# Designed miniproteins, single chains, continued (6), part 9

Each design is a single chain, and the fold is of that chain. pLDDT is the mean over its residues in the fold that is shown.

## One batch from the design tools (miniprotein)

Design m20295
Fold by ESMFold2-Fast:
Structure m20295 (fold): chain A 82 residues (1-82)
Amino acid sequence: GPSPKVLEAEILLSLARMELSIAKLMKERGADKEEVKETLERAIELAERALRLAREAGAPESLIREAEEVIREARELLEEVE
């Protein structure tokens, strides 16, 4: 079965995706820029933690790529709100 570190990475990545989705919705609805930034920063932190655990545990490349994609998208959106 999956290792505890892989499961933790999957949970953190799921949370990162949720925060990214919330940030996108907030931006579309004209929410406060600082709140959007804080939400994107949380998405990045969660995805970076997921990436670290995935790499340490030798997780599937798909999980690693998904974490990297969330980080990239969140950083691009963060630049757009500044």
Scores: mean pLDDT 89

Design m20296
Fold by ESMFold2-Fast:
Structure m20296 (fold): chain A 71 residues (1-71)
Amino acid sequence: EQEAIDAASEAAAEFARKYAPTLGLDNAKKIAVQAANEALKRADEMTPEEARRLAESVGEKRAQELKAQQA
């Protein structure tokens, strides 16, 4: 559980760092937190690798949705 939580948090931090220049710091941070929280809800059922991948996947979807909404 803790390892999965740590992996998701690390992936979320990397997402925020990568997308802050494009989406803005506040937006990147909000998406990263949401992605981490989605992985945390299922951390008990996941390996650290699965939690990391879920956080990345959710982050990408949220970023695309935000871009579409602002178009």
Scores: mean pLDDT 74

Design m20297
Fold by ESMFold2-Fast:
Structure m20297 (fold): chain A 98 residues (1-98)
Amino acid sequence: KTDIEILEELLKEAKELGDEETAELVEELIKNKYKDIEKLIEINKRLIERLTELMKKAGLDAEAFKEEVLKLLEENKEDPKKILDINISLIIRRLALL
């Protein structure tokens, strides 16, 4: 499967779960693909915020998770494929908590 095929599947899942905000972010990732790395990083930060809100409600260590993901973004800030892979992972984790 391509990254875009994975994102299209995640878009369907987000819509089925009623997570409209995550669905919008997935649509932005599909539109952007690998074209704008700053946009990928922006979307990633928004996904981190949304996932950490759910983690806090579930009693999980959201701050430790956020620090780890921000470190991964900094280490991979010049690689659009790796930033997109991180975004996909955050979406999967968020949808699993719903």
Scores: mean pLDDT 80

Design m20298
Fold by ESMFold2-Fast:
Structure m20298 (fold): chain A 101 residues (1-101)
Amino acid sequence: SKLLEELVDSLVADSLKLFPSLREKDVEALRERIRKWLEELIEKSQKGYVLDVPPEAYPIANLFSEKTKELAQELVEKYKLKNKPEDILIEAYTIAFEFES
C-alpha cells in the first residue's frame, strides 16, 4: 500500500529527529521492523486485536510531525482499526527507542 509506505517513511524520518544516534544504526532494518509491525497490526486488527497503549504515554504522540499524524489517521480510517492514530505513534516511538538502545 502506498499509504503504508508513506507512513513507514514518515515514522522513520521523525524517529531519526527524535533519536539522532539512529543514523549510525541500520536505518533500513528499523524501517523493515516498523513496516512488518504495521502489516501485522493491520492483519491482527481484522481479527479483533487492539494494541494496548497506556494513557500516560499519549503525550509521546505530540513529538511526531503533523504529516505523520495525518498519515496514521488515514491508516486507521482505511483499515478501520480500533486503535487511535496516537496508539500507532506511541508504539513506533517505543520500537525506535528500543532499536536505538
Scores: mean pLDDT 87

Design m20299
Fold by ESMFold2-Fast:
Structure m20299 (fold): chain A 57 residues (1-57)
Amino acid sequence: DLDRALQEAEARGQRYQEAIRAAKKKMEENKDLPDDEVNLLASEVGKAKAQELLARE
């Protein structure tokens, strides 16, 4: 179903945008963020980006 595929792609795009915004906000508010949390944020943004790219194909 094309409409369902488009909705899923849009949802993945929104998830990617939210991940970037959340990561930026957390890093700006928590400059003492532990290294493991910094790595986790980077991984989450990377995963969301990969899903966004897959949805576009």
Scores: mean pLDDT 66

Design m20300
Fold by ESMFold2-Fast:
Structure m20300 (fold): chain A 95 residues (1-95)
Amino acid sequence: NYSLALLYASLGKLEEAKKYVEEAKKELGEDNPVVLYAEGYVLYAQEKYEEAIEKYEKAIEEDPSFSLAWENLAKALKKLGKEEEAEEYLKKAEA
């Protein structure tokens, strides 16, 4: 279900994306890193970059090897004009 959440978010279908995030939470649990990532992705698609960052940070806390969460955290930081912080997070992901 999280894969459908990501797909619908990328298509701008945010209500459908939210529905599939809720289904993924029921299947995997709300603290599962892929669920947290999907929540962040939907928030990013809504241009809620600060909230997206919070979800990506939690996903990384649960799974520090989750490269997509690091990548999208950096993208959200760049959207907020925090390019130096974004580069620091990318460096940490590669370390």
Scores: mean pLDDT 81

Design m20301
Fold by ESMFold2-Fast:
Structure m20301 (fold): chain A 97 residues (1-97)
Amino acid sequence: SEKAEKGKELAKKAIEYGKRAIELSKEALKNSKTRESLNLAIAGALSGIGAIFSGEQAIKLAEQGKGELALRLGEEGYRDAKAGYELGKEALKRAKE
């Protein structure tokens, strides 16, 4: 159960950061003046969407007692969410320049 609980907490963070990545990417798209900013915003949004999906699946795996799989997927989702968040931030920075 400890691995399931840890996986669930990482999954919640993956969903939260994934949502933030999408919001930053949407704002960057709205203000984008370059193809580079547009491409970064799309990448950030896709990483955020994937992180939310992974987080939701990790929670389901944890609830099924599959703690090791929940932990792994939660860790991967959180990593992808943070990557998407950084892409969204960079896209928004470039959109404002």
Scores: mean pLDDT 90

Design m20302
Fold by ESMFold2-Fast:
Structure m20302 (fold): chain A 77 residues (1-77)
Amino acid sequence: DKIKKADEYFEKGRQLLVQGKYEEAIKYFEEAIKVDPNHPKIAEAYRMMAVAYQKLGDTEKAEEYRKKAVEVSKKRL
């Protein structure tokens, strides 16, 4: 059930990002990560959050989340 809830938040965040609702998208990605911190799509969430922050002009936060996405992705080996 927690995995499904994280997936639902992830999907809502992605849809909001596509719609240009960047602040709302970020909140949904934050909830997805909070519900399941070990979710397979965490690196993707961080990348999408970085894009959203960049669109909002928050270059510092965009850089932070881009780094987090890279760190999580490196765990594949």
Scores: mean pLDDT 82

Design m20303
Fold by ESMFold2-Fast:
Structure m20303 (fold): chain A 55 residues (1-55)
Amino acid sequence: DKVTEQELEELDKAMSDYLAAKNKAGETISLEDYTEFLEKKLKEIHKRKEEEMKA
């Protein structure tokens, strides 16, 4: 619940797009790569939100 509805929605979309793009390209993703992507994306979204609130 520390994640906003918008952040969660953006994360879900990014995950789906990432997986779909990799699958379409015939590539597989390791659990480590997937976990790193999710963590990085969530932090990116969170930082963007914080910056918007500051500005």
Scores: mean pLDDT 73

Design m20304
Fold by ESMFold2-Fast:
Structure m20304 (fold): chain A 80 residues (1-80)
Amino acid sequence: DKETLLLLRLIALSSEADVLLNSKSVSDEEKRAAIEAIERDLEEIRKEAEELDLSEETRKLLEEKIEEIRRTLEEIREEI
């Protein structure tokens, strides 16, 4: 269902952000481009989630995961 697909997309973005944070071989330019792409995807997920009749538990999970990813992206920006 759409709810499960949103959660899977967030898990994928979280993993991507973690890889970027821990990589020393990816250039600063490539990291900036990846951060912008992840931010666009997070905003799209947020908009889609707002249109869904989500349970309180699922809304909290999505919000927590989005915030976790945003914190990771901020850490990456501090390095570049």
Scores: mean pLDDT 84

Design m20305
Fold by ESMFold2-Fast:
Structure m20305 (fold): chain A 97 residues (1-97)
Amino acid sequence: EKEKEALDLMRKGEQAFKEGNYEEAIKYFEKAKELAPEDSPLRVSALIGIGDAYEKMGDYEKALSYYKEALRVAEKLGATSIVNYLKKKIDELEKKL
């Protein structure tokens, strides 16, 4: 099932991120995103992972783009805690631009 594959890819992305391999983390998170349903918690997690990796690489414009997409999906899902987290993250990054 695509969802199990996406979860495995998320774990691989998180491991690569922890190791400082941000470009590799992005590749795993992008694959997880493609396998995740469009409006799903898994897609939100993948988008946040990509944003976090770009932020660590200093690509704040790309990080901001992915966090804004994650916010759009999280709002559709009514994921209030994640919405609040993403709004704070977006505001913080916009102040650096």
Scores: mean pLDDT 89

Design m20306
Fold by ESMFold2-Fast:
Structure m20306 (fold): chain A 82 residues (1-82)
Amino acid sequence: AADAAEVDALLGRLEELARRAREAEARGDYEEALRHLEEAIRLAEEIVRLAREGRAPAELGEAAELYAEELRRRRERIRAEM
């Protein structure tokens, strides 16, 4: 069964955390940006898990997996700048 409300809530939180990470990075607050990215990565991985369990659309799981990979690359770039 699809948990649409749970998935929508996770997507909203993921978007907010990604936004906060960008704002922190723009300010040069790399430690805050890393905290938000770490949380965003965990939410993206949770969406991937829900899709694998059949609780979210497979396409959404694929998109979340690609996004988690992008967030991990951004995290490594920020770490290299600290």
Scores: mean pLDDT 85

Design m20307
Fold by ESMFold2-Fast:
Structure m20307 (fold): chain A 80 residues (1-80)
Amino acid sequence: MVKVTVIMKDGSKKVIEFSEETTVKELVEKIKKETGLSEEEAQAILDFLKSLGISEDASAKFLDGTEIDVTKVLEMLKLL
């Protein structure tokens, strides 16, 4: 089992566990369902990862142990 830590806009941290066979798109959908993020915030995470060279169809296992800061993702996309 692999995991990512999502830092919410209120500063709280949520650990999302997923299988090694999960795609980045499937992981972001799981984050959305478990955290209550909007479609726009979920799409922003996908767009941010794409800017780092990580496609939505890529294996999410490469994100194991990483942190996703929702506020920083939204700020970076407004500046890009």
Scores: mean pLDDT 81

Design m20308
Fold by ESMFold2-Fast:
Structure m20308 (fold): chain A 82 residues (1-82)
Amino acid sequence: SLAEEARRRAEEARRRAAEAAKGTADQQLSMANWLIEEAAELFQRGMEASPEEAETLLEATRVLLDEARRLRDQAAKQRAAA
């Protein structure tokens, strides 16, 4: 189902974001950009989905955007500290 796929993508995004957070600012920004692209895809699918599935896809979209923002903020701080 779309809901199960969205939950898997959110879990994978958190895992990848955690790994990228241990790396360079460039790696963090690269991952943040990828998460934003994935979030846009999930948001689009959410707008076309049933109400029940839409809630899960929008929640997954928020997770991806939150992780992207954290990575972007961390990358900016890391670059400023270097």
Scores: mean pLDDT 84

Design m20309
Fold by ESMFold2-Fast:
Structure m20309 (fold): chain A 99 residues (1-99)
Amino acid sequence: MADYFLKKAEEAEKAGKKREAAIYYTNVGRIYHIMGKYDEAIKYYEKAIELDPKNARAYANLGVVYAKQGKLDEAKKYFEKAIEINPDNVYAKRLLEKL
């Protein structure tokens, strides 16, 4: 439920818990992604990386959304950023190889 994670994200953000808020915004983005609402998914993944610039999962998830939209150059950029933040990110490496 997007509303549940959105409420938790807002509570964490108000409490100054930026890393926790980023995790909840990443979950909101995933829910919109599953629903095929790619613009909303991008919005919340971008919010997550604003709050936690080391959130490799949010970058990898942005890459997946852009790839599904056929925006392969943007997808590549975000997968490379995820790998830069976490070089052991096997998921992002595998997705980049399939572009």
Scores: mean pLDDT 84

Design m20310
Fold by ESMFold2-Fast:
Structure m20310 (fold): chain A 98 residues (1-98)
Amino acid sequence: MSDEEVLRLAREAVRAARAGDVERALRLAAEAGEAALEASREAMEAAAGAAIAALEAAGRTEEAKRLAKRVTEASLAGDEEALREVVREAVELLRELL
């Protein structure tokens, strides 16, 4: 149930980013990230992907690259706590841009 909501919000954020609706992408990605903090690893990875897409759409390319690297490293290590920390930091960054 929680995972389905995170995946839905993440998909909507990516669609908004692709459409150039930066404000909506940032808002939906932040909502997905917040919902993902107590969800599965798959949901956290999806929320992180949405945050990366929203940051790229907002022209925050270097921040998106740093986030993508940290997500990849945490995922390869199987470190759910590191992934949760990255998602939490991404949410704060997205909120600063709103």
Scores: mean pLDDT 85

Design m20311
Fold by ESMFold2-Fast:
Structure m20311 (fold): chain A 89 residues (1-89)
Amino acid sequence: SAVEQDPDNVDALINAGEELMNAGKYEEAIEYYQKAIELAGPDNAEALTNLGAAYLRLGKYEKAIEYFNKALEIDPDNEDAKEGLRLAK
């Protein structure tokens, strides 16, 4: 693809993942959030929080905790990551 790797491309991947989450397609959502992290770098708190939420929906609590903690290291005020961490513990 000739598409540039920019913030709009990352946002499109996160939005696609969120649509998949709403459809209950958690494994497919994980793929899109992982693509977003690959493009944005590992320090994207939104993509990490969404990845944690997808693992939480799959009952993969250890992975969910890992990603919520990573998101909170980047953005300590991220309320979605804090709530996800409470639900996973």
Scores: mean pLDDT 82

Design m20312
Fold by ESMFold2-Fast:
Structure m20312 (fold): chain A 60 residues (1-60)
Amino acid sequence: AAPATLEVVEEDGRQYLRVSNAAAGETGFRTEVHPERRELTVSLYDKDGNLLGTASLPLP
């Protein structure tokens, strides 16, 4: 099976986070805001606390 992935996608000038191959209840998110950089970092973890992926996007 393919691993769970986290990516930033853009549609109509807006950025979205897309999660692939993640089952409900099998993953969790943690977010960190960097106000001076106008960025948000999102990290995706499995149910056992292993890091699966991370992505950063600008705050609106």
Scores: mean pLDDT 68

Design m20313
Fold by ESMFold2-Fast:
Structure m20313 (fold): chain A 77 residues (1-77)
Amino acid sequence: REELAEKAKELLREGLKELGVSEEDIEKAIRTFEELVKQGVDPIAAAGIALYEAASRGALTLEQAVSLGERIKKELE
């Protein structure tokens, strides 16, 4: 749903900014999220995948990615 996707995207952007992730890496994560949602992936799952991909690039730690993913899931469902 558009509402859930927009809220997930907002939480993803805010959380990455709070963790000190660079603007370039935040933009990459948001692009990955939007592509996944466009392909029919659930917004909560899309946020988790975008966070994992960002961690794989070294933009944040895997622990930070898991923690933020769980926080987003809790806020939305």
Scores: mean pLDDT 83

Design m20314
Fold by ESMFold2-Fast:
Structure m20314 (fold): chain A 76 residues (1-76)
Amino acid sequence: MADEELRAAAEAIAPHLRAAGEALAAGDLAGAIAHLEAVRATLREMAARATDPETRAALEEAVREAEAAIAELRAQ
């Protein structure tokens, strides 16, 4: 089921999102970027393997959000 794939993606990225948030709170931009790059890589892999178009679109949107966050942090 598509929702199960999205849940698996959320569970896979959760540790990296938590670590990125902690790094940002500590002022560690490099650490935050590294964790967001891990999130982006995981989401790209899952999007490439997704067979359901709606699940793929949701994962591709999440990749774009991660890329935007990385770009914003790098601009600082």
Scores: mean pLDDT 84

Design m20315
Fold by ESMFold2-Fast:
Structure m20315 (fold): chain A 55 residues (1-55)
Amino acid sequence: MADEVARRVLELIERGESLREAALRAATEGLKAGASPLDVSEGVRRAVAEWERRR
């Protein structure tokens, strides 16, 4: 789901991953877990917006 993908991206960034690596990894995990491509895309978009707001 979009919220879970967004949470995972932010979690990976907080662990020291780059935004790019975090987004790719969370998207791959989401797809494997059965999330739709739209949910994954929306989750990544939300995480990017949140990350941009934090910097």
Scores: mean pLDDT 79

Design m20316
Fold by ESMFold2-Fast:
Structure m20316 (fold): chain A 86 residues (1-86)
Amino acid sequence: MRRELLLRAIGLALRAIGLEIEAERLIKEGADKELAERAIELAREARRLAMEAMRSDDIEEMERLLKEAEEKLREAEELLKKAREM
């Protein structure tokens, strides 16, 4: 159902914004800049995909875009975790 997909898209976009903010904070605190910058790039891509899903009228397209956004967001979270541990 489109409403459920829209709520997922909003949630993913907000998570992506949160990761970008946290990654920039970690860079300022001396975390691994290369890993944190890669996490920011992936989070931005995830946010863009989530926004595209919100604009789509095709449920199948929305599901594909949201799946790709979730995958990029998970990769960003893993990179940010590594940046924190360095």
Scores: mean pLDDT 85

Design m20317
Fold by ESMFold2-Fast:
Structure m20317 (fold): chain A 80 residues (1-80)
Amino acid sequence: SLEELRARAARLITEADRLLQEHAAKGVPIPPELLQRLADLLHRVDEALERAEKTGSPEDMAELRRVIDELERLIKELRA
């Protein structure tokens, strides 16, 4: 559901912020390529959420799920 996808996106965004804060606090650099990918994915999640909210279409819901899945995978890379 859109509610479930929204909650999942919010959780992942919160986790990404936490990881960035942890790296900053420890003085550990994050590769620039990962930071750029994170910024791009956060933007795409926002866009996909807005589209899914406006249309409710299966296609927009599927796109939102796909982008959220990509964000989750990147967060796993940030944890490694």
Scores: mean pLDDT 83

Design m20318
Fold by ESMFold2-Fast:
Structure m20318 (fold): chain A 55 residues (1-55)
Amino acid sequence: SARFSNSGEPPAELIERLEEAQRRLEELVAEGAPLEEILEAAVELLDAAVRYALA
């Protein structure tokens, strides 16, 4: 990765995104949201997890 600026996403922000995505998914499942919305939230959680793992 290129360090061309000091405004790269800090590790704390990646962790916060991961926690937020997990919380949203759990809330949707608990409230019985439509499968489409649950799957979309699961994809967002996966994206956040991959970004965190690659950081």
Scores: mean pLDDT 75

Design m20319
Fold by ESMFold2-Fast:
Structure m20319 (fold): chain A 100 residues (1-100)
Amino acid sequence: MSLEEKIRKLEEELEELIKKFLETGSKEVAEEIIEKLLELARLVAELQAVSSPLKQAILRARMLALLTEVWLAARQAKADKETLEKIEETIKEAQKILLE
């Protein structure tokens, strides 16, 4: 599987998990989102390293949009304080992976 194909599949999986999280508020779904966000950030960072500046900008913008979507979903689902803090920390870690 190509790196780009693996990224696309993870993005699709995350969109479905975000939908499920909005509907259920499930702590287990939130944990799966956290795991897949960190995996996606690492794969995007790998692809950025071998991409043109324009492609890097597009990849970064797409990832930042997804991180924003996850944060808004957590707030909308009224996630508990512990889950919300864990998601916030995960978003910060993902941003570090993308920028470093």
Scores: mean pLDDT 84

Design m20320
Fold by ESMFold2-Fast:
Structure m20320 (fold): chain A 99 residues (1-99)
Amino acid sequence: MQERIDLEVEGIAAGFRIAIEASETVKRDGPEKAVELAVERALKHIEEVREKYGDEMAKIYADALIAGMGAMRTFFENSGETDEAEALRRAIERVRERV
């Protein structure tokens, strides 16, 4: 039980970090590179959890990470950062497709 809660918290935090990095990448290198980087980092973290804790925990972590990215997407939309929000929408879609 505690392990699951800890993984959900870590997942949300990872989602926030990935979203912030993607936002910076949009401004520096453009949206395509931001999407690619966000997807790569998300899938890497999910796979590390799968290897250590198994498929069920990896799914819980992935759902939490996607929720964290989604919260930041909403924040960017509300802040007028439309390119950043769209890049996160695309990244979230690609991560869901591969999980």
Scores: mean pLDDT 88

Design m20321
Fold by ESMFold2-Fast:
Structure m20321 (fold): chain A 71 residues (1-71)
Amino acid sequence: MMLSDELLAVVQRTGRAMIAAADAGDRAAAEEAYQQGVKDIESLDAPEEQKQTAIDALRLVYRRALARIDA
């Protein structure tokens, strides 16, 4: 499944922000980045299945970010 350039850009940008927050130990910043990324994806004009794939990718990165903070 191929994401649109806009969806891919949001996933990459949000993923980087969540990992940066995790490296800083900032759980609130990681949560904020995740929530903003989901909102950005939902706001795009794209097929629902692509949006779901992008959100699933962000959820995976978010879980990894939280695991890094909790380590």
Scores: mean pLDDT 82

Design m20322
Fold by ESMFold2-Fast:
Structure m20322 (fold): chain A 58 residues (1-58)
Amino acid sequence: DERIKEMEKLVNKLIELAEKGMDEEDKKATIEKLKEILELEKKEPGKGEERLLKLLGG
């Protein structure tokens, strides 16, 4: 529960940053990927985190 809440906070913050710093097409794609990552973490703990780190780290 705590892990999912922390990831949800992080994802929401990243969505807000995308809304401020990206064009409309990149923003929509990034928001969709972030939502998929959060849903993946809810289904399989650790898998969403792995995907999020890949997105942020390279």
Scores: mean pLDDT 77

Design m20323
Fold by ESMFold2-Fast:
Structure m20323 (fold): chain A 63 residues (1-63)
Amino acid sequence: AMEEERQRLLDEIRRLLERHFSPEVADKAVAELEQLLKEKGYSLEEMREILDRIRERVAQAEA
């Protein structure tokens, strides 16, 4: 379901942020993203793009 996919993407974003920053930063960022999804109507495709950008930046930092 779309709700399950949304939760999966949020969980992946949270995990990446926790690994590379802190749980506090991850909690704040995920809360802000959830608020944006409710207020601005971000699509699942836009959420995937956000995750991809985070992954790309993390990969560059680890290189």
Scores: mean pLDDT 74

Design m20324
Fold by ESMFold2-Fast:
Structure m20324 (fold): chain A 56 residues (1-56)
Amino acid sequence: NKYLEEGLKLLKEKKYEEAIELFVKALEEDPNNLDAYIMLRVLDPELAEELEKKYF
């Protein structure tokens, strides 16, 4: 997933807000992407809960 890879790159650069946006995009493209969901749970647990309710 391209968005997951880009998000992980931004995390290494400490660009947390941009990384969160890309992890959201990763879930939009593939709702079963557990890696993107786990990253969102760590970075923004409230947003992750909202996305879980929407996609699961």
Scores: mean pLDDT 79

Design m20325
Fold by ESMFold2-Fast:
Structure m20325 (fold): chain A 81 residues (1-81)
Amino acid sequence: MLSEEEFDLEVRVALALIGAAISKITLERKDLSPEAVEADKKMIENADKAVQALEAGDFETAREYADKAFEYLKKRNEIEK
């Protein structure tokens, strides 16, 4: 069984994937600013890389990309405010 830290990382990556799926749906909207579109695309890219790293057992790389995905989510929220 995974350590608590590894389990927490899996949950984090899963949440990043859910966020990325929502961002993909949001990208179909024609009223998004170019900055919001870029942030959503970068979130999706980093979430996908986090999953690939997690599936490969590279927990350090998975954490790095998951954290980057959430940083782009924060940027997107700032653009909307």
Scores: mean pLDDT 74

Design m20326
Fold by ESMFold2-Fast:
Structure m20326 (fold): chain A 67 residues (1-67)
Amino acid sequence: NEALKKGEEYLAKGEAAEAAGDLETAIEYYEKAAEYYAKAGDKEKALEADIKAGVLALKLAVERVTA
C-alpha cells in the first residue's frame, strides 16, 4: 500500500524534525503522515499522527505568544 508507506515515511520525518527541535517542520510532516494514513484507510494511525501534530501546534502557539 503506497499511501501506508508514505504515511510511515512522513511519520519518521516528523519524529526526526521534532527531535531536532524543528517543531514547525515536525507539525507539517505529522499532518502529511495523517493524510496518507487516512488515504490508506488506517484511521487509528491517522488520528495518532493528527494528535502529534496538534500537541506540537499548541506548544508552538504558546511559545509564539509568550516569546
Scores: mean pLDDT 84

Design m20327
Fold by ESMFold2-Fast:
Order: C-alpha cells, then structure tokens, then sequence
Structure m20327 (fold): chain A 90 residues (1-90)
C-alpha cells in the first residue's frame, strides 16, 4: 500500500514535528490518515493520489477533508470503522 504508507509517514511527521503532538498521538493519527487513504484508493486511486498531494502541500486536516468529501457513504463508514480499530490498538 504505497500511498497509504506514504500518507502515514507524512501525517505522523507533521503532527509530531510541526504541531508538537506526542509520539503516541502522532502515530495514532498517522495510522488513521493511512486508513482513509487506503479506503479512498480502493475505488478512486487518482483521488487518493490527490489527497496525498494535498497532505504534502496543506497538511492532514485539508487532506482528510478532501478524502472524506470524495468518499461514498459506504466508504465513509468503512474508513470510520478502520479508524476506530486503529484507536483501539493504541
């Protein structure tokens, strides 16, 4: 999962090094971003690529907003479920 792993690293670095979040919180949030990109890529790889580009240029809030708006209701439910699973592991 090339795009999801790239998104995880960029988001984790942003939250840790730009916003000063704890390492544990930055890892959790990075994994959540990766889950959203993974779900988006399954049906719209170009939108997933654009979300990662937005992540690099504008940060994770804008990237997550873009990804969410491009998702179907089914994809949104799946992304939320995966994010909840990630949160339970941390």
Amino acid sequence: EKLAEEARKIAEDYWKNVLGYSEERAKLLGDIVAAYIRVLEEQDPKAAEEAVRILKEKGPEQALRYAWEKMTPEQKARADALAAEVALRH
Scores: mean pLDDT 79

Design m20328
Fold by ESMFold2-Fast:
Structure m20328 (fold): chain A 66 residues (1-66)
Amino acid sequence: ESEELKEKVLKILEELKKYAEKLNNKDFIDIIDGLIKLVEENTVTKEALDSAEEGLEEVKENIKKA
């Protein structure tokens, strides 16, 4: 269960990293890489997954409008 949540959060962070790469924003990429490392080293909760999904949707919406 914890591993499944971790995998889902990592997929969300990987998608965010792809968007950061499209924007060519090194600072944003560095932040996402740091978050990926923290998720890999720690236990992920459902609350963390829900927050990550909401953040990804906000980023996708902003990119669609740009």
Scores: mean pLDDT 70

Design m20329
Fold by ESMFold2-Fast:
Structure m20329 (fold): chain A 68 residues (1-68)
Amino acid sequence: SGADILRSLYRQAQSDPRLDAELVDGRTLILTAKEGGTSSLIGFALRGIGDPELDVELKGDVLTLTAK
């Protein structure tokens, strides 16, 4: 499910010191890029765009991934 995918992405993002990660209600993952984190943020955005169970929104240094 999209929620399972978000939990996996959340664990990956938590291991990256250039990103702040917040998982809201198990269905929305919010990633914020720190200094030098833009490439990591784009990587997560590309993974999300390729997934039919996720909605993706990238605004500045903030990426929001939502389970459908």
Scores: mean pLDDT 87

Design m20330
Fold by ESMFold2-Fast:
Structure m20330 (fold): chain A 71 residues (1-71)
Amino acid sequence: SEDAEDAARGGEAAARAPTLAAARAAGWQMYVSGKKAGNEAAAEAGRRAALAPTLEEAQRWGRDAYKAGKE
């Protein structure tokens, strides 16, 4: 679905984000799309990226979510 594709795109965007603000924005998009798609794992990963205190942590959540989403 479009929401599932948006969630996967959010995970990749967070993983590649050059700033914490960009990573958090991508994480928030993944959270919203994951909730709409009924994908609780994607939503939780997005929420974690959106609330991450550091860029490294936000990028890690994005990478983990993207890889898990490909299963």
Scores: mean pLDDT 77

